# Ledger of designs, part 106: designed miniproteins, single chains, continued (4)

Each design is a single chain, and the fold is of that chain. pLDDT is the mean over its residues in the fold that is shown.

## One batch from the design tools (miniprotein)

Design m15911
Fold by ESMFold2-Fast:
Order: C-alpha cells, then structure tokens, then sequence
Structure m15911 (fold): chain A 83 residues (1-83)
C-alpha cells in the first residue's frame, strides 16, 4: 500500500512539473521568444513554482499551480524584453 502511494506521489510530481513546463513554454513562445529561450524560461518557472510550494503545508491544486506558472512566465518574458 505505502509503496504504491509513494510511486503515485512521484508520478504526480513529475506530471505537475511537465504541465508547468509546457504551460510556461507556451506563454513564452506566444510572447515571441525563441524555442531555446522559451525552454530556459520554462525551466526557471518550474524551479520557482516547485520551490515556493515545497515548503507549504498544503500542496496547491494543479489548476492553481498552472495559474501561478502562467503569471511567472509572463513576468519573466517582460523582464527579458526590458533588458
């Protein structure tokens, strides 16, 4: 039982990281970044979203994490365009 729960938690985390990455990458590409720049930005978004939520007592829903990822991606794109 516990082994299956641990595997399910690892699979859930991997699924969340993939969904966050894809969402951030799509936002970056829509804003005119290259594929390489979009992947770098998406990697940063995954790091920030996962790091901020690893210390939380309650893990947010996937929908909430995707909203946060989208906001962070838009902010990072704007910062890149200002430089």
Amino acid sequence: MFEQIMKNMDELREKYEKEIFETAKEVALEKGLSEEEAEELATEVVWQVMTLNMGAEELPSLEELLEEARRLAEELVEELKKK
Scores: mean pLDDT 75

Design m15912
Fold by ESMFold2-Fast:
Structure m15912 (fold): chain A 70 residues (1-70)
Amino acid sequence: NDEAAIAALEGAIKYIKLGNYEVALEHLEKAAKVGSESELAREALRALKEGNAEKAIELAQEAIAKLKAA
């Protein structure tokens, strides 16, 4: 559901900022499977796998904003 997706995306951003990309990836994988903005969560997951933490945070924040606006 969208609440679970928001929680997972917020967790991912937290762990990216802490430098724990392994845990951040787990949170993004969860977000990619739930919620109406799963496509943005999948793009954030790809960005982090490619080493682009900044892009991953931006995409996760966009997904959270859209989920909260729905």
Scores: mean pLDDT 82

Design m15913
Fold by ESMFold2-Fast:
Structure m15913 (fold): chain A 74 residues (1-74)
Amino acid sequence: ALEEGKKAYEEGDYKKALAYYAEALEADPRNAEAKYNLGKVYEKLGLHDAARAAYQGALALDPDNEEAKANLAK
């Protein structure tokens, strides 16, 4: 699910990436990487509030995620 989501994101299929990251979070709700990647998908879809919430969730699980910090600073 997580790797499938990354592949879909790289291919520009953001709806498919969203579905795979949702599956990854159903399997492991504490998957910080899936939360961070979900935030990136929400940004590509123009869902800025959802993206911010996802990045905050990723940082709550992994405070050392510099990419999530950088995205929240914008």
Scores: mean pLDDT 80

Design m15914
Fold by ESMFold2-Fast:
Structure m15914 (fold): chain A 82 residues (1-82)
Amino acid sequence: MEAELAELEKEIARLGEELEKDPDNAELKARLAYVSARALALKMLQEGASEAEVRERIEAIAAEIPDPAVAAAALAGAEEAL
């Protein structure tokens, strides 16, 4: 789990750098949301959260995302961790 989190954190950093070069790229925003939500879900599970608690947290975050495709990517990323 920690090794997977470290790899996800590296991917988040890489996608963040790519997004700085192309800030309007919807595909990069969606991929960053997916990887970030997956990392958050894994971190919550490592800290003792239940699958239900992880889903509630990610659904709340997704509800605040104005782009429905980016919101869907966040939900998919979290489910990949569960």
Scores: mean pLDDT 82

Design m15915
Fold by ESMFold2-Fast:
Parts: C-alpha cells; sequence; structure tokens
Structure m15915 (fold): chain A 58 residues (1-58)
C-alpha cells in the first residue's frame, strides 16, 4: 500500500511540473524506479489522471 501511495504522489508531481501532462517516458522511468511493470504504472496513472484532471500520453 505505501509504495502505491508514493507512486501516485510522484505521478501527480511529474504531471504538475509538466503543466498537467505525464508522458510514456515518465511512466517508464517510474516503472523502473519502483520495480513494477509498465502496464501496472500506466493503469495507475490513468486512474490518478482521471481523478486529478491529468492528461496521460502513451
Amino acid sequence: MKKIEELKKEIIKIAEENGGVITQDDLEELAEKYGWSLSTVRTLATLVGKENNIEVKF
């Protein structure tokens, strides 16, 4: 649970630094950093993006 919350916070932070957008390259870096699959990180970013009005670019 704690690792998921940390990943969510980093997704929001990256998006805020990029004017409300998170890119595939950002998601790939997060997947590598946290040791999770890209598909899992993409799914989480999509859910977080929908809740926080963040655009996710694959």
Scores: mean pLDDT 79

Design m15916
Fold by ESMFold2-Fast:
Structure m15916 (fold): chain A 56 residues (1-56)
Amino acid sequence: VSPALRAAQEAALAALEANRDALAEALAKRLGWSLELARKIVDMLIATERAVLARM
């Protein structure tokens, strides 16, 4: 795996973690979802990125 791809994925994970609540609120507002559902979706994305990085 390229160092650039790994760094990009690490940066994406850090951004998701830092902005988790803001992203959940934005999704809930734009899609009419409950904040609880939006938060679960964001948490799934974070877990998926962690799993991908762990396999690199």
Scores: mean pLDDT 80

Design m15917
Fold by ESMFold2-Fast:
Structure m15917 (fold): chain A 92 residues (1-92)
Amino acid sequence: SAKIEELKKQVRKEVLSAVGETIRAVGYEIDKDYAGAIKSLEDAIAHLEKARELLRQLESLGDKDAAKDLADTERAIELLRERLAELKEKLK
């Protein structure tokens, strides 16, 4: 359906933004800019949380891939939150 395709496009946009922020965070870590790395990881998590919301909508509409993509997105959020906690400890 047109609604499913539009939501999938929005999920792809949010995931791509999260990937971009994660790459920026790595760049900041190399430069020892831990404040910049933390902000980029927080922005990446926010984009994945938006993707998670959109994927829940896709699952409610019967999209066959949504449950797996939702699980993968939740795992990615967990891993980024763990990395964010590690960086915050280094900044203390």
Scores: mean pLDDT 90

Design m15918
Fold by ESMFold2-Fast:
Structure m15918 (fold): chain A 69 residues (1-69)
Amino acid sequence: SDEERARIAEEVGRLAHEGLGASEELADRIGVLTLLGRKDEARRLVEELARRNGEPEAGRRILELIDRV
């Protein structure tokens, strides 16, 4: 549903900010890409942040959420 998709996108953005150290602007961008179903772009940004900040488990959790959209 659109409501479930929006909730997942919001959670993805929140976790990117809190768990991967993304800026608020970057976290919002990842959330919006997730909401729009632009999964490859959202996944790429999450994977890059997880590698850069040494957060593989947080990154994997966020990628699982993106795949549910």
Scores: mean pLDDT 87

Design m15919
Fold by ESMFold2-Fast:
Structure m15919 (fold): chain A 106 residues (1-106)
Amino acid sequence: MKKELTGTGGAGVRAVIDELMALLEKYREEGKLVEFKFTVTTPDGKTYTFEALMTPEQLSLPELLRSIYDDLAARYALGTASVKVEEVEIDGQKAVKVEVHLVATR
């Protein structure tokens, strides 16, 4: 199943991140692998990408996302968040691909 989330402004971005955290918690409980791609566009137009493959036994994917979000929100005004979630298969295992794009405005 494919799911897309979008939010605009600080409150909209926070709401999207909170919904994504709830989805990651659900996938952890379901024992799914998560292929995670996080991209930030800064006010100067530069992009920074973090990619990871997270197993269900790995510690705190929702808490890691919260920590990344809190750091970015402290440093930047976040204008938009876009999240794409897609069920995929990796090496014969059920997995979820999660792509996050945050755009900072200042």
Scores: mean pLDDT 77

Design m15920
Fold by ESMFold2-Fast:
Structure m15920 (fold): chain A 76 residues (1-76)
Amino acid sequence: MLLAVARSGVAAEEAGELARRYAEEVGYPVAVTLVNAAGEARIRRAESPEEAERVARELAEELGEGPYTLAVQRLP
């Protein structure tokens, strides 16, 4: 059973789909973390695949300056 999945070099347009896929693999709820090229990080909770996808897109828009590191971790 996976508890966390991470990938570096993620483009803004792929962050949503990757977050959804990783969240489906680890289960819900999850913490979705994005880190931009400057090392700035944002973290948000998601309760469903649709939320994980939306959250990752919102975080990429807020951070700007890709590429990103994306991490998805299962929460208790």
Scores: mean pLDDT 82

Design m15921
Fold by ESMFold2-Fast:
Structure m15921 (fold): chain A 71 residues (1-71)
Amino acid sequence: MEELKEKAKLHLVRAVRAMAAGDTDAANQHLEEAKKLFEEAGYEAKITLSTTTNPLTGTDLPVVSAEVKKK
């Protein structure tokens, strides 16, 4: 259980990094793997992608919000 949750967290980190690098396919793959791992660990996972603007550069930065609830 805990190992699955830890792997899911690592996939969320990798998804954010992939989005920052412009690799949307890799980001989506990591998000889907994170969802599956949370589900296997007994959690319902709602993962939301959003952006925030860097005030110094005006560049939109990808952020991931994950809401997980025990089944």
Scores: mean pLDDT 74

Design m15922
Fold by ESMFold2-Fast:
Structure m15922 (fold): chain A 80 residues (1-80)
Amino acid sequence: KEEYIKKGEEYGKKAREAYEKGDYKTAAEYSFLAGQYYEKAGDYLTAAIAYDEAKKLDPSNEKYTEKKKEALEKVVELRR
């Protein structure tokens, strides 16, 4: 779990670096990868946030919207 959170943080940092360079598509891809690692850690809320950032950075990619929806559904499911 801890290793997956650390990987999520690493990709989050790479997303910020790509964003600062104006490479929004690459920043979205790294935010998406961060979300996938947070899902593997069981942190679906942080995963949903990372997918939302990917969607904002590359709104033409519907995959990010679908992944955000899936992660949010898991957050709701796990609270019951």
Scores: mean pLDDT 81

Design m15923
Fold by ESMFold2-Fast:
Structure m15923 (fold): chain A 65 residues (1-65)
Amino acid sequence: LPLYEAVEDFTARTADELTLRKGDRVVVLERDANGRLLAQSLVTGETGLVPASVLREVGEGEVPA
């Protein structure tokens, strides 16, 4: 899965969004049509939508099968 890192803090405004701190790593699961990414936090394990603008791709996340 593509590995991304938060470049800025982001606070969830709805239950469907994911709160991130700058430097948190996430794996991107799906791309929303509204410029958001469905991501899972590798810090908390929570899944939610985040704006693509707060994430930067840093590599590929390894998930044990």
Scores: mean pLDDT 76

Design m15924
Fold by ESMFold2-Fast:
Structure m15924 (fold): chain A 62 residues (1-62)
Amino acid sequence: GELEELAREMGARAVRERGTVTRADVERIMEELRKRFPDASEEELERAREAIERGAVEALLG
């Protein structure tokens, strides 16, 4: 979904801009996603956390 896709892109962007993604980066991104998607379920937010990590790994390996 849109939330998961945005989370993946934000994770990749963190790696492109800073060379890594930290727990603090993940929490900052999650806070931004919660503001943008206030109706998101806990399950959707959990998938978003996974998507942030996935995007970061893809950016590190690509």
Scores: mean pLDDT 85

Design m15925
Fold by ESMFold2-Fast:
Structure m15925 (fold): chain A 80 residues (1-80)
Amino acid sequence: MPPIKVPEEHVEEVRKAVLEAAEKLGVSEEAANAMVDAMVKGETEQQILSRMLAEGASLEQATLLAAVAVKTVEELKKKA
């Protein structure tokens, strides 16, 4: 997949969406924040997944949270 990059102007909205999804999935706020921070740095999906697994998230949880972040960025871009 292409690198997941969160623009600075959308970081707060993406962080909010990811944290809300993390709460529903039982993922810690620390893991959710680590994912958003990695996306702001423009890291690859594999790098983001590796960070999430290191923070104790499952592969399924990491993948679902990454999908939420990507979808949120695309929706924000459509409104700009």
Scores: mean pLDDT 76

Design m15926
Fold by ESMFold2-Fast:
Structure m15926 (fold): chain A 70 residues (1-70)
Amino acid sequence: MSDQETYDTLVEEGQKLYQKGQQGDVQAAQRSAQLFQAASTVARLNGDEERSQQSEQQSQQSQQLAQQLS
């Protein structure tokens, strides 16, 4: 299903950007948070509450990282 493909793509890109954020790239950390937030929304619309909650947690971690680097 296209929505699941979208979710997988958002999570993979978010994880890569989170790793760049851990190296001090504040823009990557901010972008990571946005992608995980989008993934959480996609999962919720698909009725996948567990994936939605996981992506929401990853978004929060990325936001905290971005604020710490700013």
Scores: mean pLDDT 84

Design m15927
Fold by ESMFold2-Fast:
Structure m15927 (fold): chain A 57 residues (1-57)
Amino acid sequence: MSSEAAEIGVAVALSLLKRGAPKEDVIEFLRRLKRRLEEDPEAVRILEEAIERIERE
């Protein structure tokens, strides 16, 4: 359940980047979502991977 929410969150984040949202704002969005889903290790892994990918440009 939380892993599905994490995947949707990543899709939203990538859509925001494509529409010109600042990278730092998108990373902050994903970090906040990760905090909300922290009890689900699969969701945390998905969000951490997405954050790292975006940070590396």
Scores: mean pLDDT 82

Design m15928
Fold by ESMFold2-Fast:
Structure m15928 (fold): chain A 79 residues (1-79)
Amino acid sequence: MKEELIEELVKKVKELAELTVEYMELTGENVEEAKAYAEKLLAEIEEKAKAASLEELELALEESEKIIEELRKKIEELK
């Protein structure tokens, strides 16, 4: 079960990273900086997720879903 939550969290962080790059492209920000930030975030979250408790992983998933939803709304507003 913990492995499944870690995989889901990594997948959500990957989605968040992709949306962040798209958002930065739309706002005229530096895409290379966005990609570097995304790569760092993905590397850090995998290690942190392995050390986290089940409760912490569940909270992180909920938080990631909320951030993804908010970011998608911002992207739609910019189109």
Scores: mean pLDDT 76

Design m15929
Fold by ESMFold2-Fast:
Structure m15929 (fold): chain A 57 residues (1-57)
Amino acid sequence: GEAALRLVARNLGVSEETVREAFELIEEGRVQEAAELLGISPRAALGAVEALRTLRL
């Protein structure tokens, strides 16, 4: 939920909107673009998405 987005945004130093955009890109299989948008590696971007999904469930 919202708390998960806030935590990831804070940890990565980006806005919650940026995290939402990156999440959507990863769900589309556009992991490289999501990683570039967040300024992290593709592996880190996948880890962030798993954290978001776990906290949303």
Scores: mean pLDDT 72

Design m15930
Fold by ESMFold2-Fast:
Structure m15930 (fold): chain A 88 residues (1-88)
Amino acid sequence: SELEELIEEARRLEEEARERGDPVLARAAELLVRAAEALRQGDLLEAEILLGLARISIGVARLIGEDEELIERLEELLERLERLLAEQ
């Protein structure tokens, strides 16, 4: 249930980033959707790799000045997914 909620949150953030024209944050959100789906399937290594790529993308978005509020929301979602991965 929590994982399904995180997947839907990541999808909402991807859509919001696309609507704002923030392509790097949209990519980060897409990576978080894929990471959460990998966690749901038990593909822990794939989830770890995708979360790492999302973290890099969020860092790039911050450097190029994409939306700070979206950056904070995606970073919070990333931390929640990293916690779920660690609990496995």
Scores: mean pLDDT 88

Design m15931
Fold by ESMFold2-Fast:
Structure m15931 (fold): chain A 68 residues (1-68)
Amino acid sequence: SRVEELEKRLRELYNSPITLENVEEIARLLIELALLRKGPVSEEELKKIAEEDIKRFEELLKNGIKPE
């Protein structure tokens, strides 16, 4: 399924070095995944989803990554 394909790509990117290009690709994949889960959304909802995903990544970068 497309959801599984997107989740697999996200997992590969999460295991890759944190670069601007990889962060941008993660953001795009998260937006697409959110659209697939919720169906068609308004432009305002789409912007909100993008902002929340970006903010979450900024918080993870700021607080540091704990290796598991």
Scores: mean pLDDT 69

Design m15932
Fold by ESMFold2-Fast:
Structure m15932 (fold): chain A 89 residues (1-89)
Amino acid sequence: ALTKDLVDEAIQVKNNAPGSAAVYAGGEALADKVGLTDAQLVEVGKKLGSPNIQGGDPRINADNILDDVKAGRISFDNFAAAVEEVKAK
């Protein structure tokens, strides 16, 4: 699926990021690839009940959402639908 490919690409960006930048790089890459800001990607995670939205920093929360989608805690289909809902507002 297209969504799976975007998630896999964002994970590759995270894995290639130097040192502490890896904490932010995956979420930022996923947000950019789906056409959202980091804050909008956090809104997607909140809509889908992501358990890992804990802090005020949207970059860290965006990376946690990437991990939730990659781990299968959020389905690719539900993620794609919520992305389109957030874009439409």
Scores: mean pLDDT 75

Design m15933
Fold by ESMFold2-Fast:
Structure m15933 (fold): chain A 68 residues (1-68)
Amino acid sequence: KLDEVLEKLAELLGISVEKAREIVELYLTDPKEAIKRVGDIMIENKKTTKEVREEVLKLLEEAVKLLE
C-alpha cells in the first residue's frame, strides 16, 4: 500500500509522511529535482549510507507504481 511505502520512506529520511508524499509527487513530475531534494535531506539528516540510498530509490519506484 502507498501509505506503508510513504511511512518507510519518511522513517529512512527522517522526515514526515507528508514530506515523503511531496517528494513522491515531485518524482512523478521532475525526477531529477526529486532526487536532488532527497540528497539534500539525506545530508541534513545524516542518512548518507549506500544502503539508505538504495532503499530510498527502491521505495520511490514502488510509490510511483502505486500512483501510476
Scores: mean pLDDT 77

Design m15935
Fold by ESMFold2-Fast:
Structure m15935 (fold): chain A 79 residues (1-79)
Amino acid sequence: SNEEVAEKLRESMEKINAVVEKLKDGERLKLSDLFKKAGLDIQEIARIAKSITNFLDLLSEKYNVDYEIRNGEIYVYKK
């Protein structure tokens, strides 16, 4: 249901933020390592958020989280 999808998305964002909050200033973490540490599946999150970049944009709007794309890889960091 739409409610279950919204809850999963919120819970997933909170789990990612908890990992990012533990990063040092200037530390960049690969998206794959971030999701592994958060216990999340990239494909599932891409499906529920419509895309990984949309999920990261939602994170950046709500949390002290930002991302960059370098050489085709996504890196996430604390603002």
Scores: mean pLDDT 87

Design m15936
Fold by ESMFold2-Fast:
Structure m15936 (fold): chain A 55 residues (1-55)
Amino acid sequence: DKKKKEEELEKFKEEQIEHLRKQGATEEQIEAYEKTLEVNKEILLTGDRSYSKPL
């Protein structure tokens, strides 16, 4: 189910960020990772269909 996948991705993101913090990742690394996960999540969910981006 896509809905379950969306929830799992959000939980996965939160867990990964906390895991990185516990392992001593810097805030800069965590922020970069968060941005990457958010962009990747949107692409994964939409399949690059409705992403409005100027070419």
Scores: mean pLDDT 69

Design m15937
Fold by ESMFold2-Fast:
Formats: C-alpha cells, sequence, structure tokens
Structure m15937 (fold): chain A 76 residues (1-76)
C-alpha cells in the first residue's frame, strides 16, 4: 500500500471539508489538484470518482459519467 504524501492528505482533507460545507465546486478544485500531483493510480481513481460525485450534485451528469469512466479505468 502506498502511503499518501502530506500534500495529497491535505488536498483530501480540504475536499472533505468543502463537501461537508456543500461547496461541491471547491471540492472539485481540490480533487483536480490531487489528480495532477498524485502518481498513485488508486488515489487518482479516488479523486476522479469524488469529482464525479460532486459534478452529479451540481447537476452536471455528462461530466460526472466521464469522470466515473476514467476512475474505473485507473482502478482496474
Amino acid sequence: PVVPTPEELKLLEEASKAIEAGDYEKAIEYMKKLVEVSKDPRLRALALFAMGQAYKKLGKEEEAEKLFEEARKLAA
């Protein structure tokens, strides 16, 4: 198991706080940064899946489905 870096952990914490606050747009920004900085395909898949869930909450179904498909490919 790869241990997340301090930067990856902070992005996960900030995204979690944004979701709890109902700020799905901000959560997407943190998860997008996590995908950009992480080389761990499991963390990248988790971030893409979380972005998809946030887009779904914003009513952006097409963007959500594309992100879920990308997450599935990385998790395989």
Scores: mean pLDDT 82

Design m15938
Fold by ESMFold2-Fast:
Structure m15938 (fold): chain A 69 residues (1-69)
Amino acid sequence: SSLAAREAAAQKRSQANQDLLTEARLKNAPTDEAKKALLEQVRKRENELLMSKQRGEEAEEEAAKAALG
């Protein structure tokens, strides 16, 4: 589905943008404490993404089966 492809592309772009922002913030972080906070935020986001991916994988499998028709 073109919709599923667009959604996947948008998610990939969003993640790439987030990575760039995180890198910029990490490079410009004035203290180790600020870097630590940013890293903790990244970890939390990665954990949420993993949970979302696990759930999304089931939905993708169903969509793929429907598309194969």
Scores: mean pLDDT 74

Design m15939
Fold by ESMFold2-Fast:
Structure m15939 (fold): chain A 100 residues (1-100)
Amino acid sequence: SMMDRLRELMREAVLLIAGATLEIQLAKLYIKEKDYEKAKEALERAEELLEEAEEVLREAKRLAEEIGDEKSLALIENMERVVEEMRKEVEELRKEVEER
């Protein structure tokens, strides 16, 4: 059903965001240790996970709007905001790592 698909997409988005969060935290630790190569690799993985999360959330939002599930829409919009803020953090961390 559309509701089951929506739930699956929301669970996938949560896991992708969690994965990106861990990669960002690892990148910050590597930067503190001046391991810029590992920091760059962690940031690249974070970017890939955030890209996947954006796509999953885009599909989830479409389904939630079609179903009229206001609660899911609010959660999806919150997750979209989290992903946007995480992308900004990744960009800032990349500036610290670039050519170092």
Scores: mean pLDDT 90

Design m15940
Fold by ESMFold2-Fast:
Parts: structure tokens; C-alpha cells; sequence
Structure m15940 (fold): chain A 85 residues (1-85)
């Protein structure tokens, strides 16, 4: 299902974000940037899909909550990227 696919992308984005931070701490900056960029892409795709699914279901407050959480996570990824660019 689209919900399961979006959920898997969300989990993977979180895993890549944590691994990217760890690699940055180890000084492996090129690898860290690559993983953080992939985390950003997956988080954006997952968030967009979940927002659409909730909107289509008429769950507008849930859609807005997912939008907010997605924006917050994307900001955290950008902050980590700015530290190592």
C-alpha cells in the first residue's frame, strides 16, 4: 500500500539521518553528505505521500500534523548539512 511504502521511506530516512550524523562525527564528510541528502529526499517523498493520503481521506488535521513533522525533520537535516558543507 502507499501508506506502507511511505512509512518504509520515513523509517529509512531516520536511519540514514542517524548514520549520516555518525559519519560526520568520524570526519567522513563526503559519505555523511551523501546519506543526509538521501535522507532529505526520502523524508520529502514520504511526507508528501502521507499528506496526500490523509487529505484524500478527509483527515485534514492529521495531514497538517504530518506536514509540520516533515518540515521539522527536513530542517534538522538541513542544519546537519550546513555544519559539514
Amino acid sequence: SAFEEASRKWVRALELFEEGKRLAEEGKLEEAIRLLEEARRLAEEAGETLVRLYEEAGLLEAAEEVRRETEEFLQRIEEELEKIK
Scores: mean pLDDT 89

Design m15941
Fold by ESMFold2-Fast:
Structure m15941 (fold): chain A 65 residues (1-65)
Amino acid sequence: SLEAELAAAKEALAKDPNNLDALNYLIQYYLRHGELEKALEYLERMKKLGLKILPASKPQEPIAP
């Protein structure tokens, strides 16, 4: 159901704030329901996440003693 999907997306985002799938779902959900302000809040979170992922997308070099 739609309510179960919404709850699952919010729970996934609470457990992993970097969950792009959950953020995308919430943006689309609120946009389709005319809640533009809520959609924009999640969109801003997604954009900030994109900026954070860019430096983290490359594997860090292991420094072994």
Scores: mean pLDDT 72

Design m15942
Fold by ESMFold2-Fast:
Structure m15942 (fold): chain A 58 residues (1-58)
Amino acid sequence: SMKDELQQLLDQLDDSIAYLERQARRAREQGDEETAARYEAVAETLRKQRDELQRQLA
C-alpha cells in the first residue's frame, strides 16, 4: 500500500539522518568543524523532509 511505501521511505530517511549525525560527531571529535557543519546541514534538511512526510501520514 502507499502507507507501506511511505513508511519504508521514512525508515530510510531515519537511517540516513542517524548516519549523518554520527559522521558529524566524528568530524567534530577530530577537530574538523567545517566537515561537521556540512553533515549537520544535510541532516537538518533530511529531518525537515522526514517531518513533512510524517505529517502526510497522519
Scores: mean pLDDT 87

Design m15943
Fold by ESMFold2-Fast:
Structure m15943 (fold): chain A 70 residues (1-70)
Amino acid sequence: MTAAERAAGIAKAQEAVYTALANATAAGKDVEALRAQILAEVERAAALGLLSEAEVAALREAAERGIAEN
């Protein structure tokens, strides 16, 4: 996997997070609970060595930004 392919993968994951938070907001669901679940999964993946620090930071930013910009 190239750096460009990894960046594209991260961008798709961020887009999925934004879409999930936007859909939850539009549906009147508990967006804070969903954000907490996403962040917990990111931390779990990081603890297992599945994500780099940069990938963790990007996904956390997506989860936090999706709520802050709503």
Scores: mean pLDDT 72

Design m15944
Fold by ESMFold2-Fast:
Structure m15944 (fold): chain A 80 residues (1-80)
Amino acid sequence: MEELKKKAEEAIKEKKYAEALKYALELKKLGATEEAEELIKKVEEALKELTKDLGEGDELPEPVQEALEEQHREYLKEQA
């Protein structure tokens, strides 16, 4: 599971938050829940920094939109 954690951390460094979330969710499915939650928290903190100055109706930056789409995609898979 070190490989998935490394890939997630690399994706965060490259600001590929959707990929980082994908790897974190893979870790969670494999039972590494605490490690996955730590990675998800790092992504959320980065997304907060990108959205801190947004008002109502402002368009979300692309990295934030991509990360939210990945979360929604995974949620829909659980519901199906």
Scores: mean pLDDT 71

Design m15945
Fold by ESMFold2-Fast:
Structure m15945 (fold): chain A 118 residues (1-118)
Amino acid sequence: MEPLSPVEAVELARKLLEEGKTVDEAFAEIQRRGAGDLHPRTVLALALGEFDEAIEAARAYEKGDIPKADVHTARALLRAVEEGRVTIGKALVDKLIADTPSPEAVELLRRIKERLDA
């Protein structure tokens, strides 16, 4: 199956979120379809409309600064969750925590998890 272009991946993620799909479902579909050279976490930030965070994340990933990139993408996701714009499952939050080397990104993701327990 041909991988999606970065633009197609962002449009697909945005459509799924607008249709009321969870972040879990949107993220899994992006990972399944691919997004060219764009990191799946950056695709998600763009789909959430968090353009400033997505731009900084993309720059950090390009430089190999994974900890910095993960902070920007976690911050984008936290804002969307705090504003009630998206639904996310605890299983995905736990996976994102496990997959990041950034203590600051872990703190932001734990804030999402605490909100889901409220």
Scores: mean pLDDT 85

Design m15946
Fold by ESMFold2-Fast:
Structure m15946 (fold): chain A 74 residues (1-74)
Amino acid sequence: MAEELRRAAEELRERARELREEAEELRRKGEELLKSEDPEKQEEGKRLLLEAEFLEGMAALLEGMAAYLERLAE
């Protein structure tokens, strides 16, 4: 059972890493769009930055769950 908890935690950490990479890409695109003088592109940029923040929040939650499972496996 301890090994299963550690494997589950490892999978959660891998998913969190993927979400953070996706969030970083969205943040880069959003920042580029915000530099545009086109209001429609600026609104799109704001939306992407909000989505990136949401994905980072999810990644942090998964990392917290992984840490909890790791402690249970001790």
Scores: mean pLDDT 86

Design m15947
Fold by ESMFold2-Fast:
Structure m15947 (fold): chain A 80 residues (1-80)
Amino acid sequence: MTEKQRLEMEAAVYFLAGAVYKVLGDYEKAAEYYEKAAELYEKIGSPDVAVAYEELAEMYEKLGDEEKAEEWRKKAEEAA
C-alpha cells in the first residue's frame, strides 16, 4: 500500500464515521470527522474533498453556525 492509498483509506473511514454521527444526530462529532476527512482529501488532492466540504456546511447549518456553514459551502463550490 502506498502512502497516498493509505491516506485515501483513512479519509474514507473518517468520512464514514462522519456519516454515522450525522445519522445519529450528533452534528458536532459528524463535523469533527468530516473535517478530518477533508484535511486528508486536501493533502492527496482528491476530488472527494468537495463532498466533505458540502457535508461540513450542512453540519454547521444544523449546529446553527451559519457563518461557518457558508464558509464550507463556498469551499465546496470552489472545489467542485
Scores: mean pLDDT 85

